# Designs tried in a protein design run: designed miniproteins, single chains. Part 97

Each design is a single chain, and the fold is of that chain. pLDDT is the mean over its residues in the fold that is shown.

## One batch from the design tools (miniprotein)

Design m3580
Fold by ESMFold2-Fast:
Structure m3580 (fold): chain A 74 residues (1-74)
Amino acid sequence: MEEAERRVDELLEEAKKAMEAGDGEKARELILEATRLAIEAAVRAGLLTPEEAEEARRYGEELAEKAEAAAKAL
């Protein structure tokens, strides 16, 4: 759990830097990767059911698209 949380934090920090640089595509990819790892870890820990994991994935995709749009607006 802890190791996966650290990886997610690292990816989100890189996504923030990509957004600050106006690199929306990179920010999107990093957010999607972080979301995937977080969901996998949460399912393995029993915090999410498979159905909840699917909804969380869709939410992460929406967040990634919004981050891409926000970076491109800079």
Scores: mean pLDDT 79

Design m3581
Fold by ESMFold2-Fast:
Structure m3581 (fold): chain A 71 residues (1-71)
Amino acid sequence: LKELAEEARKAADDYEKQRKIVEESLTNEAKRATPEEAERIQKRLDFEVKSLEAGVEAARKAAENIEKKYK
């Protein structure tokens, strides 16, 4: 159970790192894009960032619940 909690914590960290990479990458692409392309990139950025943030929250809550069980 401790290993499962550590795995969940690592998953949350991985999601957060992926969010930062995606945010930085798409923001840089938008700066180099045409206005139409920038609008599509911004919509993609908003969707992917929210999805990854939800993953972080879910993984952290899972870790907390597991940690309570192996106390």
Scores: mean pLDDT 79

Design m3582
Fold by ESMFold2-Fast:
Structure m3582 (fold): chain A 101 residues (1-101)
Amino acid sequence: GEEAKEEAREAAEEAREAARAAREGDAEEAAREAGEAAEEAGEASKAAIEGGAGFEAMAAAGVAAVAAAVAATVARLGDAEGAAEAAEAAAKAAEKAAELA
């Protein structure tokens, strides 16, 4: 239900902020925002199962969590372009999770 949808929307917002920071060349901010997106997407995945939103919502949130974690990692390695691409993928997956929840 609503909790899974809210957590997924928060994950999407943080992932978009990570992508923006990465495009602006702020790798530290990109890593921080992407890390937050990964945590929120993980909570969205858990909430989707607990709230009965279904496996599709859980799976989409799980994909968002993995993509956001990748974004955080590559941002820390100084790959701003790769971090932006991974964060954009995380935002799209999180938006899908919110739609499915």
Scores: mean pLDDT 85

Design m3583
Fold by ESMFold2-Fast:
Structure m3583 (fold): chain A 61 residues (1-61)
Amino acid sequence: REEVEKKIDEVVRLMAELSSDPELVSQIAELMRQAKEALKEGNYDKAMELLEKAKELAKEA
């Protein structure tokens, strides 16, 4: 759980560097919300997959 929260924090930091695409930032935020929901379900695999997508979007932009 804490490991996943560290991933979330990393994505947030990357989003700060993601300058200028508010739609992309919104997509990342949506993926993070879904990841938190998966964590609440105890579905860590799904949460990690969603966070990986969020991180990829944030890092690519």
Scores: mean pLDDT 73

Design m3584
Fold by ESMFold2-Fast:
Structure m3584 (fold): chain A 80 residues (1-80)
Amino acid sequence: HMSKEELIEKAIKVYEELGRVLGLSDEQIKKNVEYLKKVMEENPEKFKRYVEHIYDLAQRLPEVSEEVLKEAKEIYEELK
């Protein structure tokens, strides 16, 4: 079991690391993270779809660390 706060913190961490791997700027990553926080609060169903996409993307990117992939999987499993 994961708290809402823990879940969003892990999702943010995974999103930031994926953004860096994809070559996004720190400003773009920050804006995307703020949007993710808003979606989590206002639309849990859309947030779940974002987590599904993030986990799929993490599995496909060769530069993603095993730690980030593990955290993405944990968030995905929590939202099943």
Scores: mean pLDDT 79

Design m3586
Fold by ESMFold2-Fast:
Structure m3586 (fold): chain A 57 residues (1-57)
Amino acid sequence: SGDEQIRRGLEAARRGDWREAARHFEEAAKLYEESDPEKAEIAGNMAKVARKRAAAA
């Protein structure tokens, strides 16, 4: 679920795999979209940061 996707995204980020981290955070945002809008926004912002880091590296 969304919490599992956040966990996987954070693990990918810890390895420096920002592309994989972004995918997991994007999936988490989708999973939270209707049930928890606050978590969806946080996950979406995490995905944007991860995407920028992947592009800048």
Scores: mean pLDDT 84

Design m3587
Fold by ESMFold2-Fast:
Formats: structure tokens, sequence, C-alpha cells
Structure m3587 (fold): chain A 77 residues (1-77)
């Protein structure tokens, strides 16, 4: 089924709010990735794992962890 634009917008907005503790660049990258996930269960797992990223880590390390989460979940989609 084609993904509803309203559903994509909801996922992006929810991810931006859930990840507000992360640096802006990491938060935006995560929100855009979340908006691309069509499966609701995979999307919820993505949000949980992204929320586990430590905001005190260097931005490069946070981006590395985010990329790993995205890659692992893409293999489930």
Amino acid sequence: APSDPATKKRKIEEALKALEHLPESVRIAAALAAGRIPDEKVYQEFLKRAQEIDPSLPVGEQNRLLAKIIKELEEKA
C-alpha cells in the first residue's frame, strides 16, 4: 500500500519530539529516517533504539550509532 503523507509527517514529528535531547543534526537525520519506515512496529523499535543514544557522546559517534540502527532495521523491512 502507498504510504499516506499524513503518516510520514506524524512519524517525523514524533521522532523530532522523542529525540529532542539529541543534537539538531542527529535529531533531523533520525527523524527523516523514521519518516521512511513504512512498518509501524519497525518504526516503534527505531524510536526506542534511537532514544538510547547517549547525547553526551561526540556527534560523530551518535551518527555512527544512528547509522547502525537504521541499517539493522532496514534488513527487517
Scores: mean pLDDT 79

Design m3588
Fold by ESMFold2-Fast:
Structure m3588 (fold): chain A 93 residues (1-93)
Amino acid sequence: MSEEERERLFREAAVALAIMNLYLAKKQASGEVKEKVDKAIEKASEFLRTGDPEVAREALRYAKEAAEIAKKQGMTDVARLLESAARLLEEVL
């Protein structure tokens, strides 16, 4: 594979895994955490379609904000999933 093709495939895989972790977090989340996770999913899905790094930064911001709130609310499993999603999004930026 070309370097460009490898980078694209890695980006697509990382974003898909991030979206899966966000959906798993959403199933257990409520209130403000769920609202921010929904925004993170929306932006991560948009990034997967467009490749726009500003959209990826928005997805990362929402995921990090949701993780912080989840930690404060004692939602340990939700926070872990959101931190994993954020890490995957950082890998593509």
Scores: mean pLDDT 86

Design m3589
Fold by ESMFold2-Fast:
Structure m3589 (fold): chain A 85 residues (1-85)
Amino acid sequence: APPTPAQRAALVAELERLLARAEADPATSPEVRALLREALEAARAGDFGRALALLSEALRLAAEEGRDDLALEIAALLARLNAVL
């Protein structure tokens, strides 16, 4: 079933907070920041399938870069997104 309006708003807000934290950290690569921005735009447009794919790429790249904290936050958001899709 598609996510409820409340679930959509909560996911968008969490993605906005995640992106803000990632952008505030100079150790976050431009590539991870770009993937998170695209995921946020997809989520705002209601395209949660695309947001899921972009977050999966961001998780892979953050983990490869040794950003364990960011990778865990992205993984948690992915788990919530998968649960409502």
Scores: mean pLDDT 84

Design m3590
Fold by ESMFold2-Fast:
Structure m3590 (fold): chain A 55 residues (1-55)
Amino acid sequence: RREELLEQAVRIARALRAAGVPDEQIVALITAWLQSQGVSPEEAREIAEEAVRRA
């Protein structure tokens, strides 16, 4: 579900930020990961951007 994927994406975003990855790159990485999980490119980008905002 969207909420479960968003929760996982927030955890990934926090981990990547702690590792020094720039927010723009975190969005790109999470978007690619979500697409690999079957999420559409448009929704994957929205979830990734929201995850970075919550992180």
Scores: mean pLDDT 85

Design m3591
Fold by ESMFold2-Fast:
Structure m3591 (fold): chain A 84 residues (1-84)
Amino acid sequence: MKVLVLLDDESQEEELKESLEKIFNEKNEYDFVVERDDEKAIAYVKEHVDEYDLVVVSASHSIETANEIGKIAKENGKEFIDLR
């Protein structure tokens, strides 16, 4: 599947990729997007959600932002994981 992973820090990318590959035990296409601004992260998901099967949010986004992203994913029939 194609997975969108929203990060606010590039240093988290390798560790998170290893964790996700271990959890799913399959080869997925991961798209790691570094976006530190909560509103811009929401806007990105609104624009691109149809391109993905699963949306994952890192721990650094606010609870409100993660909830809004989860809502957008769900309304578009996509899976959502909050790693906070």
Scores: mean pLDDT 79

Design m3592
Fold by ESMFold2-Fast:
Parts: C-alpha cells; sequence; structure tokens
Structure m3592 (fold): chain A 60 residues (1-60)
C-alpha cells in the first residue's frame, strides 16, 4: 500500500469510529493498522476488511 492509502485508511477509521462514539478505540485501531501495514504484516484489503467488520459489530 502507498503512504497516501495508509494515511487515508487511518483517517477514515478514526472518522467512522468517532461517528459511533468510539473515538478512542478508533485512534487505537488506526495506529495498530498503520503500523501493521507499514511493516507489511497485512495488506490494505485485509486492514479495510478488519475496519468494516469492527464497524459492523459496533452497529449491531
Amino acid sequence: ASPQQIEQLEQDTIARLTALGQGELGEQVAKTLRLALEQGLVSLEQAQAAVDRLVADLES
């Protein structure tokens, strides 16, 4: 993933979780995913899917 794609995912993750009243969790998740993406431990697609699952679980 490009640095711009990682930055966008970080911002989107924080915004989406903040909208659900989970801003602190959003910051923590965004930092964890950014580090994992920068280290090549996960793909951008895997990170996006993880955020989508978390948001769906919080909306349930």
Scores: mean pLDDT 85

Design m3593
Fold by ESMFold2-Fast:
Parts: sequence; C-alpha cells; structure tokens
Structure m3593 (fold): chain A 62 residues (1-62)
Amino acid sequence: SVPPVLLRATKDYVGKTEEELSLKKGELVELLDLVDGEHVRARSLETGKEGLVPKDVLELLE
C-alpha cells in the first residue's frame, strides 16, 4: 500500500560479492529493505535483479 521508494545510482558500482548488486550511474532502483548502517537491499528497475548496495552510491529521487 506504500508507494515504492525509488533511488538512483550516483556512480557505476561493481558488486564485490554475489550478494551485491552491480549498477550503472543513473540506474534506477527500488528500495526493498534497510539492511544496516552501510547497505540497503534494492531491485534494479532495468534488469530486475536484487541485491545489497552501499548507501553511499544511491540518492533519493527528488
């Protein structure tokens, strides 16, 4: 019932583990979960893949 929270990748990011999501700069993702102080779980709107992303590579859509 809550609208999806959309975030944008501020830079290219290559996942360091199989649990991390790789993103291109400008790629849109949906926030799925707040994992810890450093990471979120997100789904790419372009690829449909899910994974962990460092918070510092994402920005909220204005």
Scores: mean pLDDT 81

Design m3594
Fold by ESMFold2-Fast:
Structure m3594 (fold): chain A 80 residues (1-80)
Amino acid sequence: MPDPRALSPEELVERAEELLEELEKLLKEGKLEEAEEIARELDELLAVIDADPRVPRRRAVELGARHTVLRMRLYIMKKI
């Protein structure tokens, strides 16, 4: 994967959006192991985004909220 620290703010946001879409798709397909891998990649990328003052705070909060909802869905699906 490209180094998150080498990406522009727009590229960071775009990559996070791509991974959020992939995570939602994997959850819909019931591919929980693959979903966990993407969720972990998102954990790392969103930490970089949250720490990067170049990223608008509204975008960082929005991406983090979407990730939290999908992480919670993954947790529930693993328990059912």
Scores: mean pLDDT 82

Design m3595
Fold by ESMFold2-Fast:
Structure m3595 (fold): chain A 90 residues (1-90)
Amino acid sequence: RQAIELQPNFAEAWNNLGNVLKAQNRLDEAVEAYRQAIELKPNFAEAWNNLGNALRDLNRLDEAVEAYRQALELKPDFAEAAKNLEFVLS
């Protein structure tokens, strides 16, 4: 995918909105916000990890695994994503 006008601050705003929604236990809305962050910035490892966390909390474990794998492919030293992936695969 080509993101010619990728705005990191705009992707970060969607990621931050997802964090607020997740804290309010509005998990489906949090997933949508994190997906918007990823659509604007596909290499946003933190947003992929956060998406995985929200999907895990929704018990959508296969989708959570895929999100954590994407975070680790983008950032192999991402310790939190690695731990989260191990937990959902156990």
Scores: mean pLDDT 84

Design m3596
Fold by ESMFold2-Fast:
Structure m3596 (fold): chain A 77 residues (1-77)
Amino acid sequence: MVPEETLERMRGLANIESARLEKDPKKKAEHYYEAGESFAKAGDLERAREAYQKAIEADPSYEKAKKALAEVEKKLA
């Protein structure tokens, strides 16, 4: 069976693809946020950071992504 970390990375990549295909900014931000959460669970903090940044770019008012980005950046420092 696939390791849990690999499954979470695959979920992250699937959400990135969903976000790319999504034209609604709010839904696009939600997909990027979910991708960031999955990458963070996989321990891939760099990809999590990028996904949260893209969520904020899609919807600058998305507070969950801003908080998650700050937490990931703190762990990367």
Scores: mean pLDDT 83

Design m3597
Fold by ESMFold2-Fast:
Formats: structure tokens, C-alpha cells, sequence
Structure m3597 (fold): chain A 76 residues (1-76)
């Protein structure tokens, strides 16, 4: 998956979530995000969408633990 395909996927997810697609596009361009960072953002967005579909707080806590290492890696 190339960088443009990752950006398109993030923007599609933002549209599905009712977010401001133009603001997100501008933020990604301003940041100059790498392909690897974009892949991690896609993974986090997919996990967040799964979490929103979960019925219990316990299931959401399990996904939060899965996300912690990815969030820390993005800070590095």
C-alpha cells in the first residue's frame, strides 16, 4: 500500500465518522507524515472504529491495551 492509498483510506474513515475531511487532509499535509506513520494511523483508526462498535467497557479496555504500544511508537 503506497502513501496516497493510506491517505485516501484515512480520509474515507474520517468521512464515515462524520469528521471534517478537509481539515484532516490539511493536517496530514502540514505534518508531512511518512508512509509508516500513515499505516499506524490507519491501524489506530480501525481499532477505534471497532471500539465504538463494542457493547461493553471491558471490551473497550482490551482494545485500549492493544493501542498503547502503537500510540507510544508514533511519539518516537
Amino acid sequence: MDKQALIDKILAMAAQAGRDVEAIREALEKRGASEEELKELVTLAEIQLRAAALKSDEEREELAREVEPLAKKLEE
Scores: mean pLDDT 67

Design m3598
Fold by ESMFold2-Fast:
Structure m3598 (fold): chain A 59 residues (1-59)
Amino acid sequence: ASEEVRRGGEAAARLGGADPEGAIAGAAAFHQLGLSPEGATRATARMSGVDPEEALRLA
């Protein structure tokens, strides 16, 4: 996955208290399905129960 996607997953995990490896894998999967790094970050944040815009700001 791109570095941007990895940071997005990490940001979502940090905000949601979730597993970082799982969040990074989720972001990578969304990106592989055609979402932009920004879109993958938002999708992963939603799955982690956190605000997508806050996750983007921290990534």
Scores: mean pLDDT 80

Design m3599
Fold by ESMFold2-Fast:
Structure m3599 (fold): chain A 58 residues (1-58)
Amino acid sequence: MAKEIQKLYELGLQGDKKAVEQLKKLSLEVAKKAKKMGNDEAAKSALQTAELFEKMLK
């Protein structure tokens, strides 16, 4: 997961919209799981990341 996310970041920065969409979905899933675990810091970071990728897709 961590290495795959890093590669997706690189692809997204290079303009790969498919990678950005994948990162958004992963960030939302991470936020949901972190919230269930009571890890509010991780959930907050993941939500902020998902919002960033949503803006990049426009």
Scores: mean pLDDT 75

Design m3600
Fold by ESMFold2-Fast:
Structure m3600 (fold): chain A 58 residues (1-58)
Amino acid sequence: MLSEEVIEFAREVIQKALDEGKSPLEALKIAVKRLQEEFGLSEQQATDAAMKALSELM
């Protein structure tokens, strides 16, 4: 199960990207990369977290 901290971080990254005029797909890609760098997540784990965060914002 992904931690709340990981999901919260993903939400902040996605929201910032959307506020900067990026598409949801671009926001997801940015969040995946940052989650891998910040938390050491695999690409699959980071993608799952970013997708969950995006669904909570939309």
Scores: mean pLDDT 81

Design m3601
Fold by ESMFold2-Fast:
Structure m3601 (fold): chain A 57 residues (1-57)
Amino acid sequence: SNVDAAEAAVREMEAQGAPLSQIAFMYRQTARAARAEGDEERARRLEEKARELEEKA
């Protein structure tokens, strides 16, 4: 799915040392896509990851 591809891309950016604020932003974008596809649990999990990164940024 588009969400699977987007989440994989965000994890790759994270592994390459992209800024935490940019990674958090991308997780929030991916969470919106997950919610649009009806996956509320996945959206919450991705939003939680974004929140954790925002706290560290």
Scores: mean pLDDT 83

Design m3602
Fold by ESMFold2-Fast:
Structure m3602 (fold): chain A 110 residues (1-110)
Amino acid sequence: DPELIQEMRRAAAEGILETGRMLANSFLAEGREDEARLAEELGRRLAEAALNGDIEKIRELLEEVARELGEDAAQILRDGILAGYRRVLKKHYSDDEVIERMQKLSKELK
């Protein structure tokens, strides 16, 4: 379903931008301005990759986030992607189908 795929990609991008902003604000609160700037930049690039459905680029960028900002930061951005997907899937599928689909999507982002 092309409309469902596009809705999922948009929701993932929105989730990334939201969690990326939260990460940047957290780093700023710690006086870590360079990490805050990098979190915002990598979050924007990751959101673009998610909107385009470029899974390879998503993995590459999450690996870069883990390397530069730590694995906790990468996990927060993964959770943003997955929260976006879950929000869309819950509108179209049963709870059991959402769980199954989310397990597959989560493995794809590792």
Scores: mean pLDDT 89

Design m3603
Fold by ESMFold2-Fast:
Structure m3603 (fold): chain A 57 residues (1-57)
Amino acid sequence: AATTAALARVGRLIEEARYFAEQGDKEKALELINEARRVADAAGIEVDTSEVEKLVK
């Protein structure tokens, strides 16, 4: 249950980060990526952020 909620939250944060990266708001996108990684780490979930990180680099 807790893991499922964390997975859903991480997914939403990554999608929001992608949206802001596409809008040119790299600062907001990076904040959302960092938040997603924090949530994933706290829940013991492995998350691949490499694709969205390419959009902000």
Scores: mean pLDDT 79

Design m3604
Fold by ESMFold2-Fast:
Structure m3604 (fold): chain A 68 residues (1-68)
Amino acid sequence: SMAQKAVDEADRAGTRAVLEGKSPQEAVLEAARVLSDAGIPYGKKAEEAAKQGKLDEAVKWIRKAGES
């Protein structure tokens, strides 16, 4: 599905950010941006939460993106 493909791509982006030495907030933000750029509504909410340092909330929205 397109939603699963976007979630898989977001997971790869987040993992890559961690391997590049970025912070947890930056890794979650990069994952959220992939979802947001793919047009997933919950991706935008995840991106905004990550920008505010609300990582638990950002992860919640990323999870919901995969369910839609």
Scores: mean pLDDT 80

Design m3605
Fold by ESMFold2-Fast:
Structure m3605 (fold): chain A 91 residues (1-91)
Amino acid sequence: YAGSGDYQGAVDDLQTRIAEDPDNWALWYGLGQQYIRLGDYEKAAEYYEKAIKLSKGKLESTLLENLSKAYYRLGDYEKAKEYEEKAKKLR
């Protein structure tokens, strides 16, 4: 949407980088954050899950917290609680 401004540009930039380096968890994490800003919580959750799988434990508690919040926004409270508990156990 024209009204989404810089968020669409950021998504396009991240997608280009992901095509060059699809195993870079930080790019998938960034993409998830942009979709939260766009209000697309389903895509945000999907991209956070991909970032967690690729991160090999880097910032895993933070990624799980963000994934939990995305699932709360989607109304999937069971998954939200599951990921919240996983994040707590890593601390």
Scores: mean pLDDT 78

Design m3606
Fold by ESMFold2-Fast:
Structure m3606 (fold): chain A 59 residues (1-59)
Amino acid sequence: GELYRATAPVPKTGPDDLELRPGDVVEKLEEVDEEYWLAKSLTTGEVGLVPKSYLEPVE
């Protein structure tokens, strides 16, 4: 899938949220809405919702 990098810390605020540190790389799985993507962390292997505004493309 498409790879993205976290540009800022992303806190886990709910059970479905993906927690990220700056520089963590994620694989985009699905666009849930205009603000949130379902993504998989390549660092932890966890899947969850992440705000797309905190992500930048790497490839």
Scores: mean pLDDT 81

Design m3607
Fold by ESMFold2-Fast:
Structure m3607 (fold): chain A 65 residues (1-65)
Amino acid sequence: KLTKEQLEEMIEASVRAIDAAVRRLSAERLREAGKMPEEEAEREIAEAEARLDEAAAREQAILAA
């Protein structure tokens, strides 16, 4: 079972994932509204997706430990 320390690390990873998801959604919404250039939105979305992948990998590593 997960230790208290592992649970705290998972919570941190989850918070980072939520922040990244919000950033991705924000960039998509701003692009749709014409408030952000497509190139900038694509960059923000790609960065956010990379952050989400990192958070998922971190969570998997914690569960495997």
Scores: mean pLDDT 81

Design m3608
Fold by ESMFold2-Fast:
Structure m3608 (fold): chain A 95 residues (1-95)
Amino acid sequence: PSQEELDAEVAVALTHIAAAIAKNDALRGNEQGAIEGVELLKKTADRVAALGSPEALREVSEIARDVAETFKKAGHQEAARLAEEIADWVERRAA
């Protein structure tokens, strides 16, 4: 694989890690941690977008949607809204 393909794979893996941390904080009732997790998710999503892989962008959109759903179920409406904005932005970039 090319270095660009490896960079995209690493960026997607980091997005999964950021999402897992954010969801864990939300489920533990840590609203500030959930918001900080969204900020990290946005940074990894920006990196994936810069690498220009439509497949990676679609995966990141799905990750962000899953994070938003977890936040809604945990009662973190603002963090959920921010995660949905990331998903929408990434979906537009993948199109």
Scores: mean pLDDT 83

Design m3609
Fold by ESMFold2-Fast:
Structure m3609 (fold): chain A 78 residues (1-78)
Amino acid sequence: SEEKVFEFLERVEELAREAGDEKALAAAQEARKMAPLLLKGGSSPENVLIGAAVLVMRHASPELAARILELARETLEE
């Protein structure tokens, strides 16, 4: 589950780069830096993934935000 969190964050960062969304990319990079600290602090992998998705979606274009939401849902269902 921790491995899935980092895989999700890497995919989100790539989607932001492909979209040219610099604000979303910066938010994704921040989420990737914070994820290890939150996991070490006792946050569940699911909560870290949801928090990261919400953070990036708030800074993303509506189109990219919809893509991130779909990816988060898919990752949480598997």
Scores: mean pLDDT 84

Design m3610
Fold by ESMFold2-Fast:
Structure m3610 (fold): chain A 95 residues (1-95)
Amino acid sequence: ASPAERALDEAIRIVKEMEEKGEFTDEDIERLNKALDELVAAAPPSLRPRLEQDKEFIKKQLEEAKNKSPEEVKRIARDIRHTLEAIRLELRRLA
């Protein structure tokens, strides 16, 4: 797997943990932000602008989720996971 794929797999793992718990801790958010930064840095230049936009969108979703119910947090985490899984398909197509 490429460095971008490894960073993406880490981000997906963190989001699955958030989905299972129904909460976003500050530690989880920090870990996810780091994985997303590593993903953008390792990605092909052609994908980087889109990944930067996706990263900003995810960060806004996480900030909004801090005061939400567990059900809403799980929904947000699932939506983020689907976004990351779509990115995985694009990375594999370009490899």
Scores: mean pLDDT 84

Design m3611
Fold by ESMFold2-Fast:
Structure m3611 (fold): chain A 55 residues (1-55)
Amino acid sequence: MEEEVKELIEDFRAAVAAGDLTRAEAYLHGLELLSRIDPRFQPAVEEARALLAAA
């Protein structure tokens, strides 16, 4: 799970950097689902939402 979250965050950042907002939204949704299982990932979801909103 920790490695899966790390890969998902990296994929999200790559999608935002590429301007692929549709792909970034899909990865953010995956992070949100993971944060429901493990609340420790909630700060990562909030950071991702802020990055996407600024893009």
Scores: mean pLDDT 78

Design m3612
Fold by ESMFold2-Fast:
Structure m3612 (fold): chain A 64 residues (1-64)
Amino acid sequence: SRERLEAEVEISLLLMQGAVALKAGDYETAAEYFRQAYELAEKHGLTDSARAAREMYEEAEKKL
């Protein structure tokens, strides 16, 4: 659906922002972006995206 495609784009942008923050050493900001990506992916049943976002969130949390 259009809503699903819009969610996929938003998730990609959130993951990109999280990755940028992670590379900059802003672990708290990175974790927040990955958390938002995970929640959005879960809301729309995007299982693979949710798994990827959760793994990135956990990795950022470990660096705090």
Scores: mean pLDDT 88

Design m3613
Fold by ESMFold2-Fast:
Structure m3613 (fold): chain A 77 residues (1-77)
Amino acid sequence: MGNEEAVKLAKEALKKLEEGDVEGAIELLRKAQEVSEVEEARLLLGAAIARLELGDVESARELTEEAIKLLEKAIKE
């Protein structure tokens, strides 16, 4: 439930980063963090937001992709 929505929101945030919409990406990542049921994924999404606030888009992308992997694993298991 919440993990599936978190994956959708996190993937949409990655699209916003590709478009250069950092503020839109942060909003989507915050929503993904709120609905995520996996503590490690919530921590990674929070770290991604912090990296975007520092202007580090590449680290934020990597952290978001790792959070998506953990969420997808939780959905399947």
Scores: mean pLDDT 86

Design m3614
Fold by ESMFold2-Fast:
Structure m3614 (fold): chain A 103 residues (1-103)
Amino acid sequence: DPEALLQEKLEQLRELRDLVLAALRERGLWTPEVQARLDEVEAQLKKNNESEVVRLALLTSVLLQELLTGLGKQNIRSLDELIDTLREEGLDAVADHLERNSR
């Protein structure tokens, strides 16, 4: 069922977004500068009339990139390296989500 698969993907993306946002806040990385960059990305995605799933996926990707940048991580080459990096930083909830839903 394509509609059921879309709803499942939306729920997975919302959960990942919320986990990454929580990590940013807990690490003191949810700064006004990061918030302003995210607002600009969201405004651009709305202007381009992107679907909800595309907007959520891209916004979540930007949030994850902001988290990695705030942690000083630059050379992530694979999903496995991303998961390992997140676990090393104590971000097990984000790592567990990616491991379950990206394989």
Scores: mean pLDDT 83

Design m3615
Fold by ESMFold2-Fast:
Structure m3615 (fold): chain A 80 residues (1-80)
Amino acid sequence: SKEEQIELEIKYALAVMNLALARKMKERGLPFTEEDIRLLEKSIELLKEVYEKNKDASPEFQKRIKEDIEEGEKLLEEAR
């Protein structure tokens, strides 16, 4: 439905925003709190949900979200 599509778009936007925050914190050498790590973990889960529910999406979108997931997982590994 249109409502489900909008919900997925909002989830993606929120996850990407949290990923951008984590990237900025890393670039600036700011320490990750346990809460920051949990937020990053949750954002990666949301990205994976959006990826799985959009398997029939354009190759460009699939590549972008896969790259976002890989970046998030790398940031999480480095923060732990």
Scores: mean pLDDT 83

Design m3616
Fold by ESMFold2-Fast:
Structure m3616 (fold): chain A 74 residues (1-74)
Amino acid sequence: SARARAEELVRQADAALQAGDLERARALAEQALALDPKNAGAWHGLALIYKAQGDFEKAREYYAKALAFYEEEQ
């Protein structure tokens, strides 16, 4: 399913983030959002990427999206 594939892409994005590959992590997280726009993990991953790049405004925006979709899953 699209949701399961998005979850796999989020896991790959997290591994790329841990390796410091911000460009790969971004591409994988964006692909996950294309498949599942409500994926809280993908929004959180993008927030961490923007924070690492010093874009605190986008980081805050994307973190808020992650929190909203995480709460929707409950």
Scores: mean pLDDT 86

